# Designed miniproteins, single chains, continued (2): the designs that were tried, part 2

Each design is a single chain, and the fold is of that chain. pLDDT is the mean over its residues in the fold that is shown.

## One batch from the design tools (miniprotein)

Design m4036
Fold by ESMFold2-Fast:
Structure m4036 (fold): chain A 95 residues (1-95)
Amino acid sequence: MLSREQLEAQLKALLEAGHITPAEYEEWLALPLEEQQKRLAEEFAKIAEKFREKAKEEAKKLGLDPSLIDEVLKAIREGKSFAEINERYEKKLAE
């Protein structure tokens, strides 16, 4: 669970990274903590999707199957080790 201070710090990080505007930052700070957390989660989901699409484009340029990026990212979210991810990746490439 994020404290008020942690939520403010993460919202400020999104502002400094250019993912939200100063106007959105001020608006979100005025919202209840539950709404702030919801907005933060939605914005992180959008950022993750943008990085996912970029990673898929780079994979295609390298001649790799872009669908593997979704599987790797899911495994990372589930806390799987790089060794387990690599074993799964190598097995699928061998098929």
Scores: mean pLDDT 67

Design m4037
Fold by ESMFold2-Fast:
Structure m4037 (fold): chain A 80 residues (1-80)
Amino acid sequence: LPAPILKVLGQNDEYTVVAVLDANGEVLAVAVIDKEGNIVAEWSKAPGKVSLTSTKEGDKIVVTATYEGASSSLTVDRPK
């Protein structure tokens, strides 16, 4: 199966919002991530099917999504 697609939906001074999509563009999960790389809110279409991790790496946040054994990562700038 192809790896899930990660997209930034928006960012403000405190939060980054990321969506996880399948190969057909269907939304599988949405997460709200703070400046420290913590997932503060998460929605999933099928709880337990999508695994999301987020970590702060200097001036970056790295988000990794795993779906059906395939993983993708997205690196975004931290909110200023």
Scores: mean pLDDT 82

Design m4038
Fold by ESMFold2-Fast:
Structure m4038 (fold): chain A 76 residues (1-76)
Amino acid sequence: MEEELEEVKRKALEALEELEKAIKNGEFSHLTEEQKEKILELIKETKERIKGAESVEEVHEIVGEFQEELKKLLEE
């Protein structure tokens, strides 16, 4: 149980760190500075929530909420 939780947290945090680096490195040149700032803030909040999660289900819920909010900010 705890090993699965730590593995799921690690993968989620790694994915968020990759996205954060990509944004900071200018890989999303079509995004405005305001959009980038909002996404970076969302990433920081989501990373904190993931670190505090007590179950795999909670991590999945947090990641799902992040993906929905990210899509709204990117105006897919």
Scores: mean pLDDT 80

Design m4039
Fold by ESMFold2-Fast:
Structure m4039 (fold): chain A 60 residues (1-60)
Amino acid sequence: DEQKILDSLPKEERESLLAWAKAKDKSPESYKEIGKKLGVSAETVKKNVKNAMEKIESLL
C-alpha cells in the first residue's frame, strides 16, 4: 500500500516527495518552488526527494 510506505517516511521527506509528485513540471525549478513553500533550500528539497525515493525503492 503506497500510503503505508509514505507514512513510514520522515515528515520532511514525505512532504517534499508529495509536493514534487504534484508538480506539473519535473524540472530543477520545481525544487526551488517547493523549497519556498516549505521554508528550505532547493538543495534540501532535492535531498529529501532523493532520500524518500531510495527508501520507497528499498521497500519494494
Scores: mean pLDDT 76

Design m4040
Fold by ESMFold2-Fast:
Structure m4040 (fold): chain A 68 residues (1-68)
Amino acid sequence: SPSDRRRQILQLTKDTMLQMADIVDELIKVKTDPNATDEEKKKAEEEARKRSQDLTSQFQRQVQQIES
């Protein structure tokens, strides 16, 4: 039903937002570390970007499956 699909999408959205928050927390940890080099900070930014893109792509695929 439309209400069941909406519930599934909202739950998936919540789960995705929590995973996104974890990515940001890891990035904050590296970027605020006084012992981290500029190279390590740039690498952490690139890794966070890649993980965020992968997570977004996965979310879009799962939404399409629910809507199909």
Scores: mean pLDDT 89

Design m4041
Fold by ESMFold2-Fast:
Order: structure tokens, then C-alpha cells, then sequence
Structure m4041 (fold): chain A 88 residues (1-88)
């Protein structure tokens, strides 16, 4: 891979992480519609189902670290899977 390709991939991962943690915070705050909106908009920006699934992983991690409920974590997992399938 070129240096530019490596940096572009790193930027995608960083964006997935940022959006994942933002969605996790919204879900932890009880704002499930905001969490869904964040994941949907991020999925459209990223345009890659594997990166959207990675975002889902970061959202689950962020939610667990924030002490979110199992219901909130399961919601984030479902939304990330739905949006990954939509952009596939």
C-alpha cells in the first residue's frame, strides 16, 4: 500500500471510532433516536459495510466502558448491523 492509502485507511478507522463512541454516549444518555441517527449518517459517510461493523464494535466497547445497560448495548449492535447491511 502507498503511504496515502495507509493514511486513508487510518482516517476511516479513526472516524469509525469517533462515531461509535458518539453513538455509545447517546445510547447511554437514553437518546436512542440520536444514537440511530449518528450510526446512519456515519454509515452513509463511510460507505463500507466492514467499517460500519467496526463502528458497531467501537460503539459496544464505548457503551460497556460508560456502564450502559445490556438493552442499550443490544440496541447499538442491532442498529450497526442494520446500517452495515444497508450500505453493502
Amino acid sequence: MSREEVFEEAEKVLRAMKYGFLAAQAAKDGNLEEARRIVREAAEELGDPQTVRLLGGFAILGAKLAGATQEQIDFLKRVAEEEAERVA
Scores: mean pLDDT 84

Design m4042
Fold by ESMFold2-Fast:
Structure m4042 (fold): chain A 68 residues (1-68)
Amino acid sequence: SMEEKQIEALKRMIEAMLKHEKVPTGKAFYQELLDWVEAKNLEKAFKALSDIHKQIASTRKSIRDLFG
């Protein structure tokens, strides 16, 4: 199905990120994401990704406001 193809594509993307990650905490995070996707717990995986995206965006804004 289309859903199965999308899940497989997401797994390949996370596996690629895990392969290129050098920081141990980042490796652990991507491994946990992969485990959640394999368990088909997509809601938990998407929430974790959303939370990290918000943290990065907030930090970027703070740096810009301090130096720009």
Scores: mean pLDDT 72

Design m4043
Fold by ESMFold2-Fast:
Structure m4043 (fold): chain A 100 residues (1-100)
Amino acid sequence: EPSVEEIAKEAVKKLQKVQLLIAEESDKLTDEQKELVDEINEKAGEFIEAVDENKPREEIVRLMEELVELLKKAAEGLKETAPKLAKELEEAAETLEKLR
């Protein structure tokens, strides 16, 4: 099994890709969808910072659980408007869930 640190680094990489795609596809999004992806961008930043600062596992897992719920909600809401972003959101959620 990969270490928690290795899974966290992979999750960070996936979240950075999500942040990039949000920036690239923002013009396709409704105002409500933009608000949702802005929240994801903020929470993804919090997770990335926690991993970079080597925060305790319990804190990383808590941030992961909150972010996974938000990523899944956004993936479902963006399937029609931004299918490429929706797929990356779903993949990021799956990677984060490995930290359980």
Scores: mean pLDDT 82

Design m4044
Fold by ESMFold2-Fast:
Structure m4044 (fold): chain A 88 residues (1-88)
Amino acid sequence: MEEENRRVLEELEPLVKKALEEGDLELRARAYAEALEAAARLLEKENPEAAEKLREAARKLREGVREGDVEKGIAEAEKIVAEIVAES
């Protein structure tokens, strides 16, 4: 579990950094959603509850992009991620 959590974080870090470099909220939201979906896939067998919450966060980001309210999508996703961190 420790090594898989480390791999998830190592894969998330470059995607988050790439999103921050652009300053484009839509690009940032898309990169963040992809990172959350990758994390969920890796955690699905070890922590299915966290994986489900990460997929929900990614879904909120994608909905925000689709609806043209990217800031709302980011806020909803960050709220879900904060709940996962608080339960850890």
Scores: mean pLDDT 72

Design m4045
Fold by ESMFold2-Fast:
Formats: C-alpha cells, structure tokens, sequence
Structure m4045 (fold): chain A 74 residues (1-74)
C-alpha cells in the first residue's frame, strides 16, 4: 500500500494544476503538516510555482509559510 508521504511526493511531481493539488492538500492537511519536510523534498524548480500557488489556495498559513521559507532557502 502507498504511504501518505509517497502519495504526496508523487502528486507534487505529476499534478500540474494548482487547484487540483490544493484540493489534495486540503483533504489531507494534518498528514501533510506532520511529514512536511519530506514532502517538500519533492519540490523542484519546474514545479515550485505550482506548489506555491496550491499552498496559497489552501488558506493554510502554516503550509504557505513553510513552502515560502523552503523556496527562499534555495
């Protein structure tokens, strides 16, 4: 069975629509926040804007701040 972290890593790599990614983030918000450091390792220069837009669309300030801090540290 696919673990939650593996699912979100794959979703970040394959989902190009930030609205779809945002709905996944909203549905599994608590699980994402627990494994956020591992999940953010899936963020690349190619998908960074999609992930950032998805985080904004969730309305979750903690998730958005973590994504912004990760991108700023690169």
Amino acid sequence: AMKAVDFFVEAIQKVTDPNVLAELFKAFQSQILQDLDLILTAVTDENAETVLQAARLTGNEELLKAVEQFLASR
Scores: mean pLDDT 79

Design m4046
Fold by ESMFold2-Fast:
Structure m4046 (fold): chain A 85 residues (1-85)
Amino acid sequence: AREEADKRIAELDSKLKEQIQQMKSGTLEQAEEKAKQLIELARETKEWGRKMKDKEASARVVGAAETAIGMAEQALKLVKEKYEA
């Protein structure tokens, strides 16, 4: 159902925002671990979305998951740059 897709997208977005904030205030090792966890969750969400019968809802879930992966990778890159400066 579209409601289930919306719920999963909202949960992913919420966790993404929380983890990115924690990555900024933690150690590099903690940032790497949190990025790994987010990317894994996003990949699982993407695979779940791909199995949906509603193609429009599937596309929205997959798109949200791909965005989350990109944001997690970008946040980790910024944290690494902070430690190199």
Scores: mean pLDDT 81

Design m4047
Fold by ESMFold2-Fast:
Structure m4047 (fold): chain A 71 residues (1-71)
Amino acid sequence: MEEVIERVRKLMREEGFSEEEIEKALEEDFFPVFENALANYEKAKARMSEEDREKLEELARWYGVPEEEIE
């Protein structure tokens, strides 16, 4: 889990998010921040292994992202 979270942080940093924005995206159910994270997630998902992708999808569900937005 921590490895997947660190990969998400790295990808968000690469896309121009600040460390504070990354932490807020992980800690708060803000849909606009999540929509930006989801756009980066789709790019990350295309480059991730199937196992890492499932872990990231599970994390998104745990944070309350609707299934329709994950798929």
Scores: mean pLDDT 61

Design m4048
Fold by ESMFold2-Fast:
Structure m4048 (fold): chain A 70 residues (1-70)
Amino acid sequence: SMEEELKKKLEEVYKRLKGLAEKYKEAYPDAEVTLEFDEEKGVSLKIKDKEVEKEESLTTEQLRKALLEE
């Protein structure tokens, strides 16, 4: 079902971002790294370092729309 595909894709994205967060924290121990996962809101990764601020996010709704329109 589409719900099963959506859940699998969200888990896949979360796993990838978690790996990225861990690698960044190892390379830059003073960096503030926040990874959030919510079934309704989606996945977000926020990285704040002394000279760098990055945010990557994918909402559940955006992913659902992408799956329906592709």
Scores: mean pLDDT 72

Design m4049
Fold by ESMFold2-Fast:
Formats: sequence, C-alpha cells, structure tokens
Structure m4049 (fold): chain A 79 residues (1-79)
Amino acid sequence: MKEQLEQAVAQLQALVDRATEEIRAAMARGEEEGIRVSKRWAERVRELARQLGVPASVEAAALIRVVGGLVDALLERRR
C-alpha cells in the first residue's frame, strides 16, 4: 500500500544517504577504494530492499541513487 511503500522508501533513502557519505570518504582515499566501497554498499541496499519486500522498481531506484553518489564523488575528486 502507498503508506507502507513510502516508509520503505524512507528507510532505503536513509541507507543510501549513509552509503553516499561513506563512498565520498573512500573516494577521498582513492578512486579504486571509492569504487570498491560503492559496490559493497550497493549489495547492502539490495539486501535491505529484499528484506522490506519492495517492488523491483523501488530496489532499482535505490541502487541507481548509490551509483549516482559514486559518480558525484568521482567528479568531485577530478575537480
């Protein structure tokens, strides 16, 4: 239902926000480290999405946000 989906999305967003911070910290240490940390966080986001029983579209959206965080961190590093 809409309310349950909104709560699940909020939980996934909180995890993605944490992932983005960790990816930025890792990227500051090195590009390869940032990529490795992003892959580990993507797996954690996928696992939480599966535990919450969200639709595949919601899981995909959360994973896309993790990839977006990696791209942003990589672009910041290259400035």
Scores: mean pLDDT 81

Design m4050
Fold by ESMFold2-Fast:
Structure m4050 (fold): chain A 70 residues (1-70)
Amino acid sequence: HMEEEVEKLLKKMIEAVKKGDKLTFYGLLQELLDIASDEQLKKVVEEAKKVLDEDVYAELERLIKARLKE
């Protein structure tokens, strides 16, 4: 199971995408990258793939993979 805080951030990110609010989306993504472990980030990528639009998912995956390679 994902941590409740990580799950809440993912839900808020989905809402921001639905509203076209890219600034809120990237702000929430930065919070996610700051608090989530590498294992939690991998789970977020898998869950986001199911619910986000392909273009938004591709950007999210790119940023998370870059973080994990560090």
Scores: mean pLDDT 76

Design m4051
Fold by ESMFold2-Fast:
Formats: structure tokens, sequence, C-alpha cells
Structure m4051 (fold): chain A 94 residues (1-94)
């Protein structure tokens, strides 16, 4: 399913961050946010879910290829902000 594909991409991003040496505290914060995002994802329109999947795949590929630490951190921050913004928007509608 679309939800399962997004879960798999987020898990791959987290494992890649661990492999690239991101701090444990950062990984834990990101894992918590990813879990919150996945919990609200079914409340989003299918079109939004498809766009999220495509964008996350693009970010994963960028993170895989990036060798500069500062640029890796910028990519990770972009993903974090994206997930946090979507979680906040869904929760605000309650």
Amino acid sequence: SLLDEIREILEEIIELMKKKGFPESYIETFEKLAEEYLSVLPEMPEEEQRRALEWLREQLEKLKKETDIEKQEDIALDIYVYLADRVSRVKARK
C-alpha cells in the first residue's frame, strides 16, 4: 500500500542517517516524528500521500549521493520540516 511504501522509505532514510553518523539524539527525535507522521498520513488525501512518497524518494536519493556533511544536514532538516509541517496541519484540523 501507499502507507507501507512511505513507511519503508522513512525507515530507509533513518537507517541511512545512522550509517552517515548522525547523532543518536537526532535519530531518536526523527524516529518519533516519522511515527507521528505515519499515524496522521491516512487522514491526508491520496494525492498528498502520492506527492509525499515521490518527494521522500527524491530526498532519499539526494541523501545517498551527498558526501558533504553540511548538505546532508540540510537535506535531513528539509525532511524533518516537511514531516513536522504535515503533522501540525492535520492536528490543527481537530
Scores: mean pLDDT 86

Design m4052
Fold by ESMFold2-Fast:
Structure m4052 (fold): chain A 80 residues (1-80)
Amino acid sequence: SKEIGEKLFNLLYGPDPSAVVDEEALPDLKLPEEIRNTPANQLVEKYGKEKLYEILKKALEGFFTDEQIKALVDYLSSLP
């Protein structure tokens, strides 16, 4: 749901659509360098939903369910 995506977005990026990920938001969070250095509102444009979901699932599957990660990707696609 949009509410789940927003909650995960706020946890990982804060309320700023142009922010990069907070690497300290989760213990031992391991994201690829390209994802770590890309602003939240540019991720879906740069990678597309399917590829971004694949990348984030690999990094976040220990912390969140598949449905939660999909909700995050959908939320990222709606950022201004």
Scores: mean pLDDT 82

Design m4053
Fold by ESMFold2-Fast:
Structure m4053 (fold): chain A 75 residues (1-75)
Amino acid sequence: MEKVREAAEKVVSLLPKEMQEEVREKVEEELKKGDKEGVFRVVMEGVIKSSPSMSKEQQEKLEEALKEVAEAARA
């Protein structure tokens, strides 16, 4: 779980500040359940919601961070 938490926090830190609190709360809920796939789903939803407000470069950085969460969730 710790690797998933660390990877998820990297994604959250790249989101708009207003979205960071909402996504962080949902990540903690999934972590309490022990659901690694749930953590990945929650951060992915946060990225999708934020994407219309972000530049292409910001979206590419988030895609890289999401891959780290997916890898940690599979471990």
Scores: mean pLDDT 79

Design m4054
Fold by ESMFold2-Fast:
Structure m4054 (fold): chain A 88 residues (1-88)
Amino acid sequence: MEEEAKKAVDEGLKRRVGTPEQAEKLIEFVKKNADKLSKGLTLKLIEQAAMLKDVEEALRVLDTIEKYGSPEIGELARLAKKILEEKA
């Protein structure tokens, strides 16, 4: 879990091309699909969040996943948030 979250964050941070508009779309997607968030989909969402140029927007996306996802998905988002805060 931790290793997979770290890989997703690291891959996102390599690109850092995401805009605030993309952040809002990710937040909306998470809220609409919270009950359908699988581990694989969540790892892709974590990568997309880490691609955002603004760290505060990336953290907002991860906070949304933690709040609306299942306990297991929320834990994955919390780990990704901690990794991103330490690396960004």
Scores: mean pLDDT 83

Design m4055
Fold by ESMFold2-Fast:
Structure m4055 (fold): chain A 100 residues (1-100)
Amino acid sequence: SVLDEAKELLDEAVKEILEAEKAGDLEKARQIMEEFTRRLVTLAGQLSPEELEEFLAYLEEKLKELISQIKNPELKKMLEEMLKMFRETVESLIARRRAR
């Protein structure tokens, strides 16, 4: 399902970001975050409001866990900003789709 694809995409992005931090490659971490964001926006457009709510809950849990494991302060800040942006974007999408 598209929901399972979105969850798998997030799980892989989390793994890749952790690997990039261990390698000290902040630029690679940024690239992973940008690719993840682009692909996730495409997939989110295909999800029902109910699936978007389930995905947002999963995303918040996984990103909060990731942020707690990150040691680099710049990367931690970028991940916190990304989480805030995704929360606002997904909540906006849910509201718009339910208003149709």
Scores: mean pLDDT 84

Design m4056
Fold by ESMFold2-Fast:
Structure m4056 (fold): chain A 81 residues (1-81)
Amino acid sequence: SALDEFLAALEALAAESDPEAAALIRALITMTRQYRASNPDWSDEQLLRVALSWVRWLAREEPAHAALFERVAALIEAALA
């Protein structure tokens, strides 16, 4: 599924990242899985669109990690293509 492909891409990104960035990505993976479990009637596309909005908001709120969240946003946009 598009969401499972996105989660796999996040795991790959975490493996290539420094420890702080990897921890943030793994936290996002955990939150995404929890959100999916809490909304079983939502489509992968709906979950990914919500995740995209959330990640773009985080990029603005956490400027020190903006580049990381922009990379995550690009992965979400690729999964939605």
Scores: mean pLDDT 82

Design m4057
Fold by ESMFold2-Fast:
Parts: structure tokens; C-alpha cells; sequence
Structure m4057 (fold): chain A 67 residues (1-67)
């Protein structure tokens, strides 16, 4: 699906250290499929890298609820 394609692109960008762009692709994945628990989890990882730990904890918790 397009959601999975955005998720995979977010993963590639995260591995390249392109955290803001990675965040944008995970957000697009979630907009198309809000129940994609892996995209929520990975968004949490991105936000940790951007120094937004309190926001990332919320996304980790949501991922756990959706899985």
C-alpha cells in the first residue's frame, strides 16, 4: 500500500540520519493508515533523535495499543 511505501521511505531516511524528512514520511504513512503501529513506533524513535523525548513516549504507547 501507499502507507507501507511511505513507511519504508521513512525507514531509509532514518538510517541516513535524515530525521526531519523521516518524520514527514512516517506522518504520511499514519495519515493513510492510523492503525500502522510500526509507523507510530518508528515516529517515536525519530522524535527521540530530534530531542523530543516526551512526545516520543506518547507515540511508543500508541504503537503498543495498536499492535
Amino acid sequence: SQSQQYHQQGQRLFRQGRYRLSRDYYNRSIQLDPNNSQSWLNLGDVLDRLGRTLDSQGYYNLSRQLS
Scores: mean pLDDT 80

Design m4058
Fold by ESMFold2-Fast:
Structure m4058 (fold): chain A 95 residues (1-95)
Amino acid sequence: MDEEIIKKLKEIIERLKENPLDPEALSEAVSLIQKYKDNKNPEIQELVEELKELVAEAISQLLTDAVDRALRWRKEHPDMSLEEREERVRAELAA
């Protein structure tokens, strides 16, 4: 029923606004977007679009966090260069 769909969409939107990186809320959001993307109710369409924007923002943040983790890893392990890894791979392929 549309009222229950609207309530569920609003609930997940509120959860993502409170915790944008909530993995359960993000998984449910993707599921709801796929399930209701072709729904003809304009209120549901508006909520699905808002949910898509929240998911896109979360993905952007997760990518930024992954880059920050990679940079932190390089600071913690400065002795392991990309060139040294490439030379080791080339040496193994030449053997």
Scores: mean pLDDT 75

Design m4059
Fold by ESMFold2-Fast:
Structure m4059 (fold): chain A 100 residues (1-100)
Amino acid sequence: TKDLTEEDLLELARSIGEDSLEKAQELAEKVFDNDKLLKEKPELLPLARLAAIKVVAKQQNKKLISDHDLFTLYKQLYPEVNASIETFQEIVKKVEKLSA
């Protein structure tokens, strides 16, 4: 079975709608701009975007891709970046807090 592709991520983004995708991107950038640790690691911005897409999709009661699958996709696209699934889960919590 092929692992999750960028096309699968685009299908998820389409399923939440264009306005919600813009909201997810704004949330990711806002989390990044307001967190000192993330500002020091700009390579984590794509991971924050995936976290924001997950949070917005959950708020819309859409079928979610798991944290593990999204993190696996991130590692396939950015294999040189040293990040953990725990870092992804912390970013998800930060996005959830900011979106409330």
Scores: mean pLDDT 72

Design m4060
Fold by ESMFold2-Fast:
Structure m4060 (fold): chain A 88 residues (1-88)
Amino acid sequence: SIGEKNTAAAGAEASRAVFDWMKEGFSEEFQRVMELAKTQPEALARFKAAVAGDMAGGEQARELWNELKKAVDERDKKAAQAAALAAA
């Protein structure tokens, strides 16, 4: 029915909006997260499944995105510390 089609379209739009929000608002961080995720395909698959199946309006996907961002930030912080020590 029309109602079911509208609900499915709304879900697809919400998933796309989350990815667009990440890509456009955090383009450099998004790229770094995607590079990290290539080395952990299970984590990337889990994130994609959460976005696609998230009936809670993207909250679960946003939480996972924030966790991935923290992992990238910690990796970059450790790399910066190692570079500083090597330069000393």
Scores: mean pLDDT 60

Design m4061
Fold by ESMFold2-Fast:
Structure m4061 (fold): chain A 93 residues (1-93)
Amino acid sequence: DLEERLRALQAELDAGFAALSAEEQQALLAEARELAPERAEEVAATLDLEPDEQRALGAQLALVEVALRHMGVSEEEIRERREILLEAARREL
């Protein structure tokens, strides 16, 4: 189920983030913030969302991508995790 997949993804991110030092956490969040606008624009091109929702989803996609990459997850698996968020957004439309 989509809800179970979202919870599993959140648990994976929480565990990975908690394993990092404070310095590593700050660096990861900074990298995600730099990527967030590009991901928000990508979402805006494919989904008819309000600007605040586009920004929020873009930020989530950026954080997931950067965090999983830092944890050594493959680019293919990161793409699959991002698709979980996009599928959830599509179902609200």
Scores: mean pLDDT 81

Design m4062
Fold by ESMFold2-Fast:
Structure m4062 (fold): chain A 68 residues (1-68)
Amino acid sequence: MLKQLADSYKQAAEQSSDPEIKKEELNLSEALEKGDVKKAKEYLDKIGKLTGDPEAAEQLKKRVEEAS
């Protein structure tokens, strides 16, 4: 699960035109690849604020915590 999420966010970062979103999506992908749940949750919160979708971020934070 975490590996698939990491790959998805890496692809999203490559397609992103917003440099702040791109940076945080790359950071999230790396944290997920390393299994760093704490860092992954921090980056998900930042992405949720940048994209205006904090509810999606909270859902994903829960899934990352459960998958660890």
Scores: mean pLDDT 79

Design m4063
Fold by ESMFold2-Fast:
Structure m4063 (fold): chain A 93 residues (1-93)
Amino acid sequence: SALKKAQELVERGEKLMEEGMKALARGDYEKAKEKLEEALRLYEEANSLVPNPEAVAKAYHALGQVYYAMGDYEKAEEYFEKAVEYKKLAEEM
């Protein structure tokens, strides 16, 4: 079922979000990016099966935080703008 697959993808994404944010807190930016980019990929797949723009927004926001911590403010802004776009989609549901 699409719903069950979407739920499994979101659960996997949430674990990767937790691991990525813990890596960010330790200053391990490469591991943080790896984990959070995979979380974003899973959330985008889940969103394509069952709309969940809130999860996609969270992953974009987390990646924005990583780029900001790295001093890449231009990329941080791009990711934060994507997070705002998906958050607005969630509010329109």
Scores: mean pLDDT 91

Design m4064
Fold by ESMFold2-Fast:
Structure m4064 (fold): chain A 77 residues (1-77)
Amino acid sequence: SEAERVRAALAAGEKTFDITSDSSVEAVYEALKALFENPEEVSVRILDLSPETRQRLREAAERAMKEMKPAKPSDLL
């Protein structure tokens, strides 16, 4: 799946993820989760701003924020 491709890219050390009209909510979620975990190293580029892509971004961002809420910086170590 597309989410598996994003996870594989992260494992391979890829630091930039492109969000296109073909990006599923799952793929966007994995990319945003990586961005939240490593904001200094991971970048997300939004290449399509259609209403459909924006809806997927909102859904994925909500899920990522709920899951990736560290209590303090030391919790990330």
Scores: mean pLDDT 69

Design m4065
Fold by ESMFold2-Fast:
Structure m4065 (fold): chain A 83 residues (1-83)
Amino acid sequence: SSLERGLEILEKILEALKKLNKEKIDVEELIKQISELTGLSEESIRSVLDRLAQGKKILDVKKAIEKLEESIKKGKEVLALLS
């Protein structure tokens, strides 16, 4: 399903953010680094990071991780209700 695919992308981005261990990073630089670490397309990563950055050029990594963890948890809860 599209939700399952979305969750897989979010989980891969979350693990890459944790691995990079940065406090703040430029969104374009981060897209390239996550693409290299995960093999995800830059387009898929951009769609997620644009929402997390809320129009800012620089992403707060700690806040992005917290928001991604919450989104993944909620998405998994929705999937459990559908099965």
Scores: mean pLDDT 84

Design m4066
Fold by ESMFold2-Fast:
Structure m4066 (fold): chain A 57 residues (1-57)
Amino acid sequence: MEVARRILEGARAAGATVELERRGDEHFAVVTHEGVSIREPLTPEEYEALARLLAEA
């Protein structure tokens, strides 16, 4: 699944920031633009992929 890449590309295109969040056993990408935040649920595999993409940026 290319979910992590799509989240990061979409956020960059919008000028938004992307942060990773974990709540117990749940994993999220938090996309923030101009004070508005959306939490996108991720699988553990998607969370790890997004973490690697953010480290490479």
Scores: mean pLDDT 77

Design m4067
Fold by ESMFold2-Fast:
Structure m4067 (fold): chain A 83 residues (1-83)
Amino acid sequence: SELLLNAARLGLFLAKLGEEKNTNVVEIDQEELAKNSSLSKATISRMLDILVKEGIIKRLSRNVYEVSENAIELAEKLAEKAK
């Protein structure tokens, strides 16, 4: 599934962003992500929902998420499920 593969890639991106900022809490601008990825805001929202269900991220508030310590491993497993 292309949606699951894109969700896994988003999970890896968020894990890297957290490492670069030395924090496990990331703020996500869904409109900016949609613009930069050429995806709809609805698709970004569905991808984030998948990442929450898979335990890769946890929603703390409307646009603020905590990235799991195992986010990279979980995102790689999600990518394998998408095949």
Scores: mean pLDDT 82

Design m4068
Fold by ESMFold2-Fast:
Structure m4068 (fold): chain A 88 residues (1-88)
Amino acid sequence: MGEELAREIAELQKEAAEAAKNKMSAPKLTAIQLLLTAAGISAEREDFAAAANDLEAARELLEEEGVLSEEIRERLEELIERAREAAA
């Protein structure tokens, strides 16, 4: 589960970066990329609680910047739920 979740987080990170390209400041994009990278690393280490927290923080920043599409929102919420379920 950790390896699979980390792979899906990496895919989301790529999609989020492309969607946010030219729509937010470089520091904000870097912060979101850092959170998604940390979530992926935590998932690979099976620290699912940390992964869920970092994914939540990334979702909040994407929503705040107004770049969170419906597709990215749904995928991100699915990954957060899976991480929380794995942490339980």
Scores: mean pLDDT 80

Design m4069
Fold by ESMFold2-Fast:
Order: C-alpha cells, then structure tokens, then sequence
Structure m4069 (fold): chain A 65 residues (1-65)
C-alpha cells in the first residue's frame, strides 16, 4: 500500500538524519541512502516490508536502536 511505502521512506530518511547527526561513517550513510533508494523504487508491499526489515537490521548493527 502507499501508506506502507510512505512509512518505510520516513523511517529511512529519519535513520539517515540520525546517522549524520551522530557522525557515523560515510559508508554507513551511503548504505542507508542506497536502502532508501530501493524502498522508493519498490513496486510491491512484500519488497517494501523486506527492505524495512533490512533497515531495522542495519540500525541495530550501527547502534542506532
């Protein structure tokens, strides 16, 4: 749904902003930006949900959650 995609985009954008504020490496920031681009390009809810889970995994690994 459009709502699922909008929520995923907002969470990814917030994650990028938080990573920049905390001075995380450009490599991590680029990985988050690549993930945001994939979410924006996704055409199915299944893809969006999977990318959202990947975002959460990356946030845990980066120590942002």
Amino acid sequence: SEATKLVAIAEAERAIALARERGLSEEVIQELEDLLAKIKAATTDEEIIALGRELHRLLVEAGLV
Scores: mean pLDDT 84

Design m4070
Fold by ESMFold2-Fast:
Structure m4070 (fold): chain A 85 residues (1-85)
Amino acid sequence: SMVDEFVQLVHSLLEQIRQAYEQGDLDRFYQLSKQLVLTGLDRIFLAGGNGDLDTASQIQKITDNALDQIEALWNGQPVPPAPPV
């Protein structure tokens, strides 16, 4: 399913994001984090545009959780607030 494919992609990206952070590769960290967000948004809009609101909602939750994990990694906190854009 679109949700299962997105979960696998997010898992892979989060592992790469963590590795980049641990290696001090800030540019790669930001590029991968941006890729995760943009892919999540694209899939939410694709599912929502096709009337699949349940899938859109699930992808939103997965994306939000991934962002919380990235924020926690960056700030060393359990669930920090999202950075201002």
Scores: mean pLDDT 80

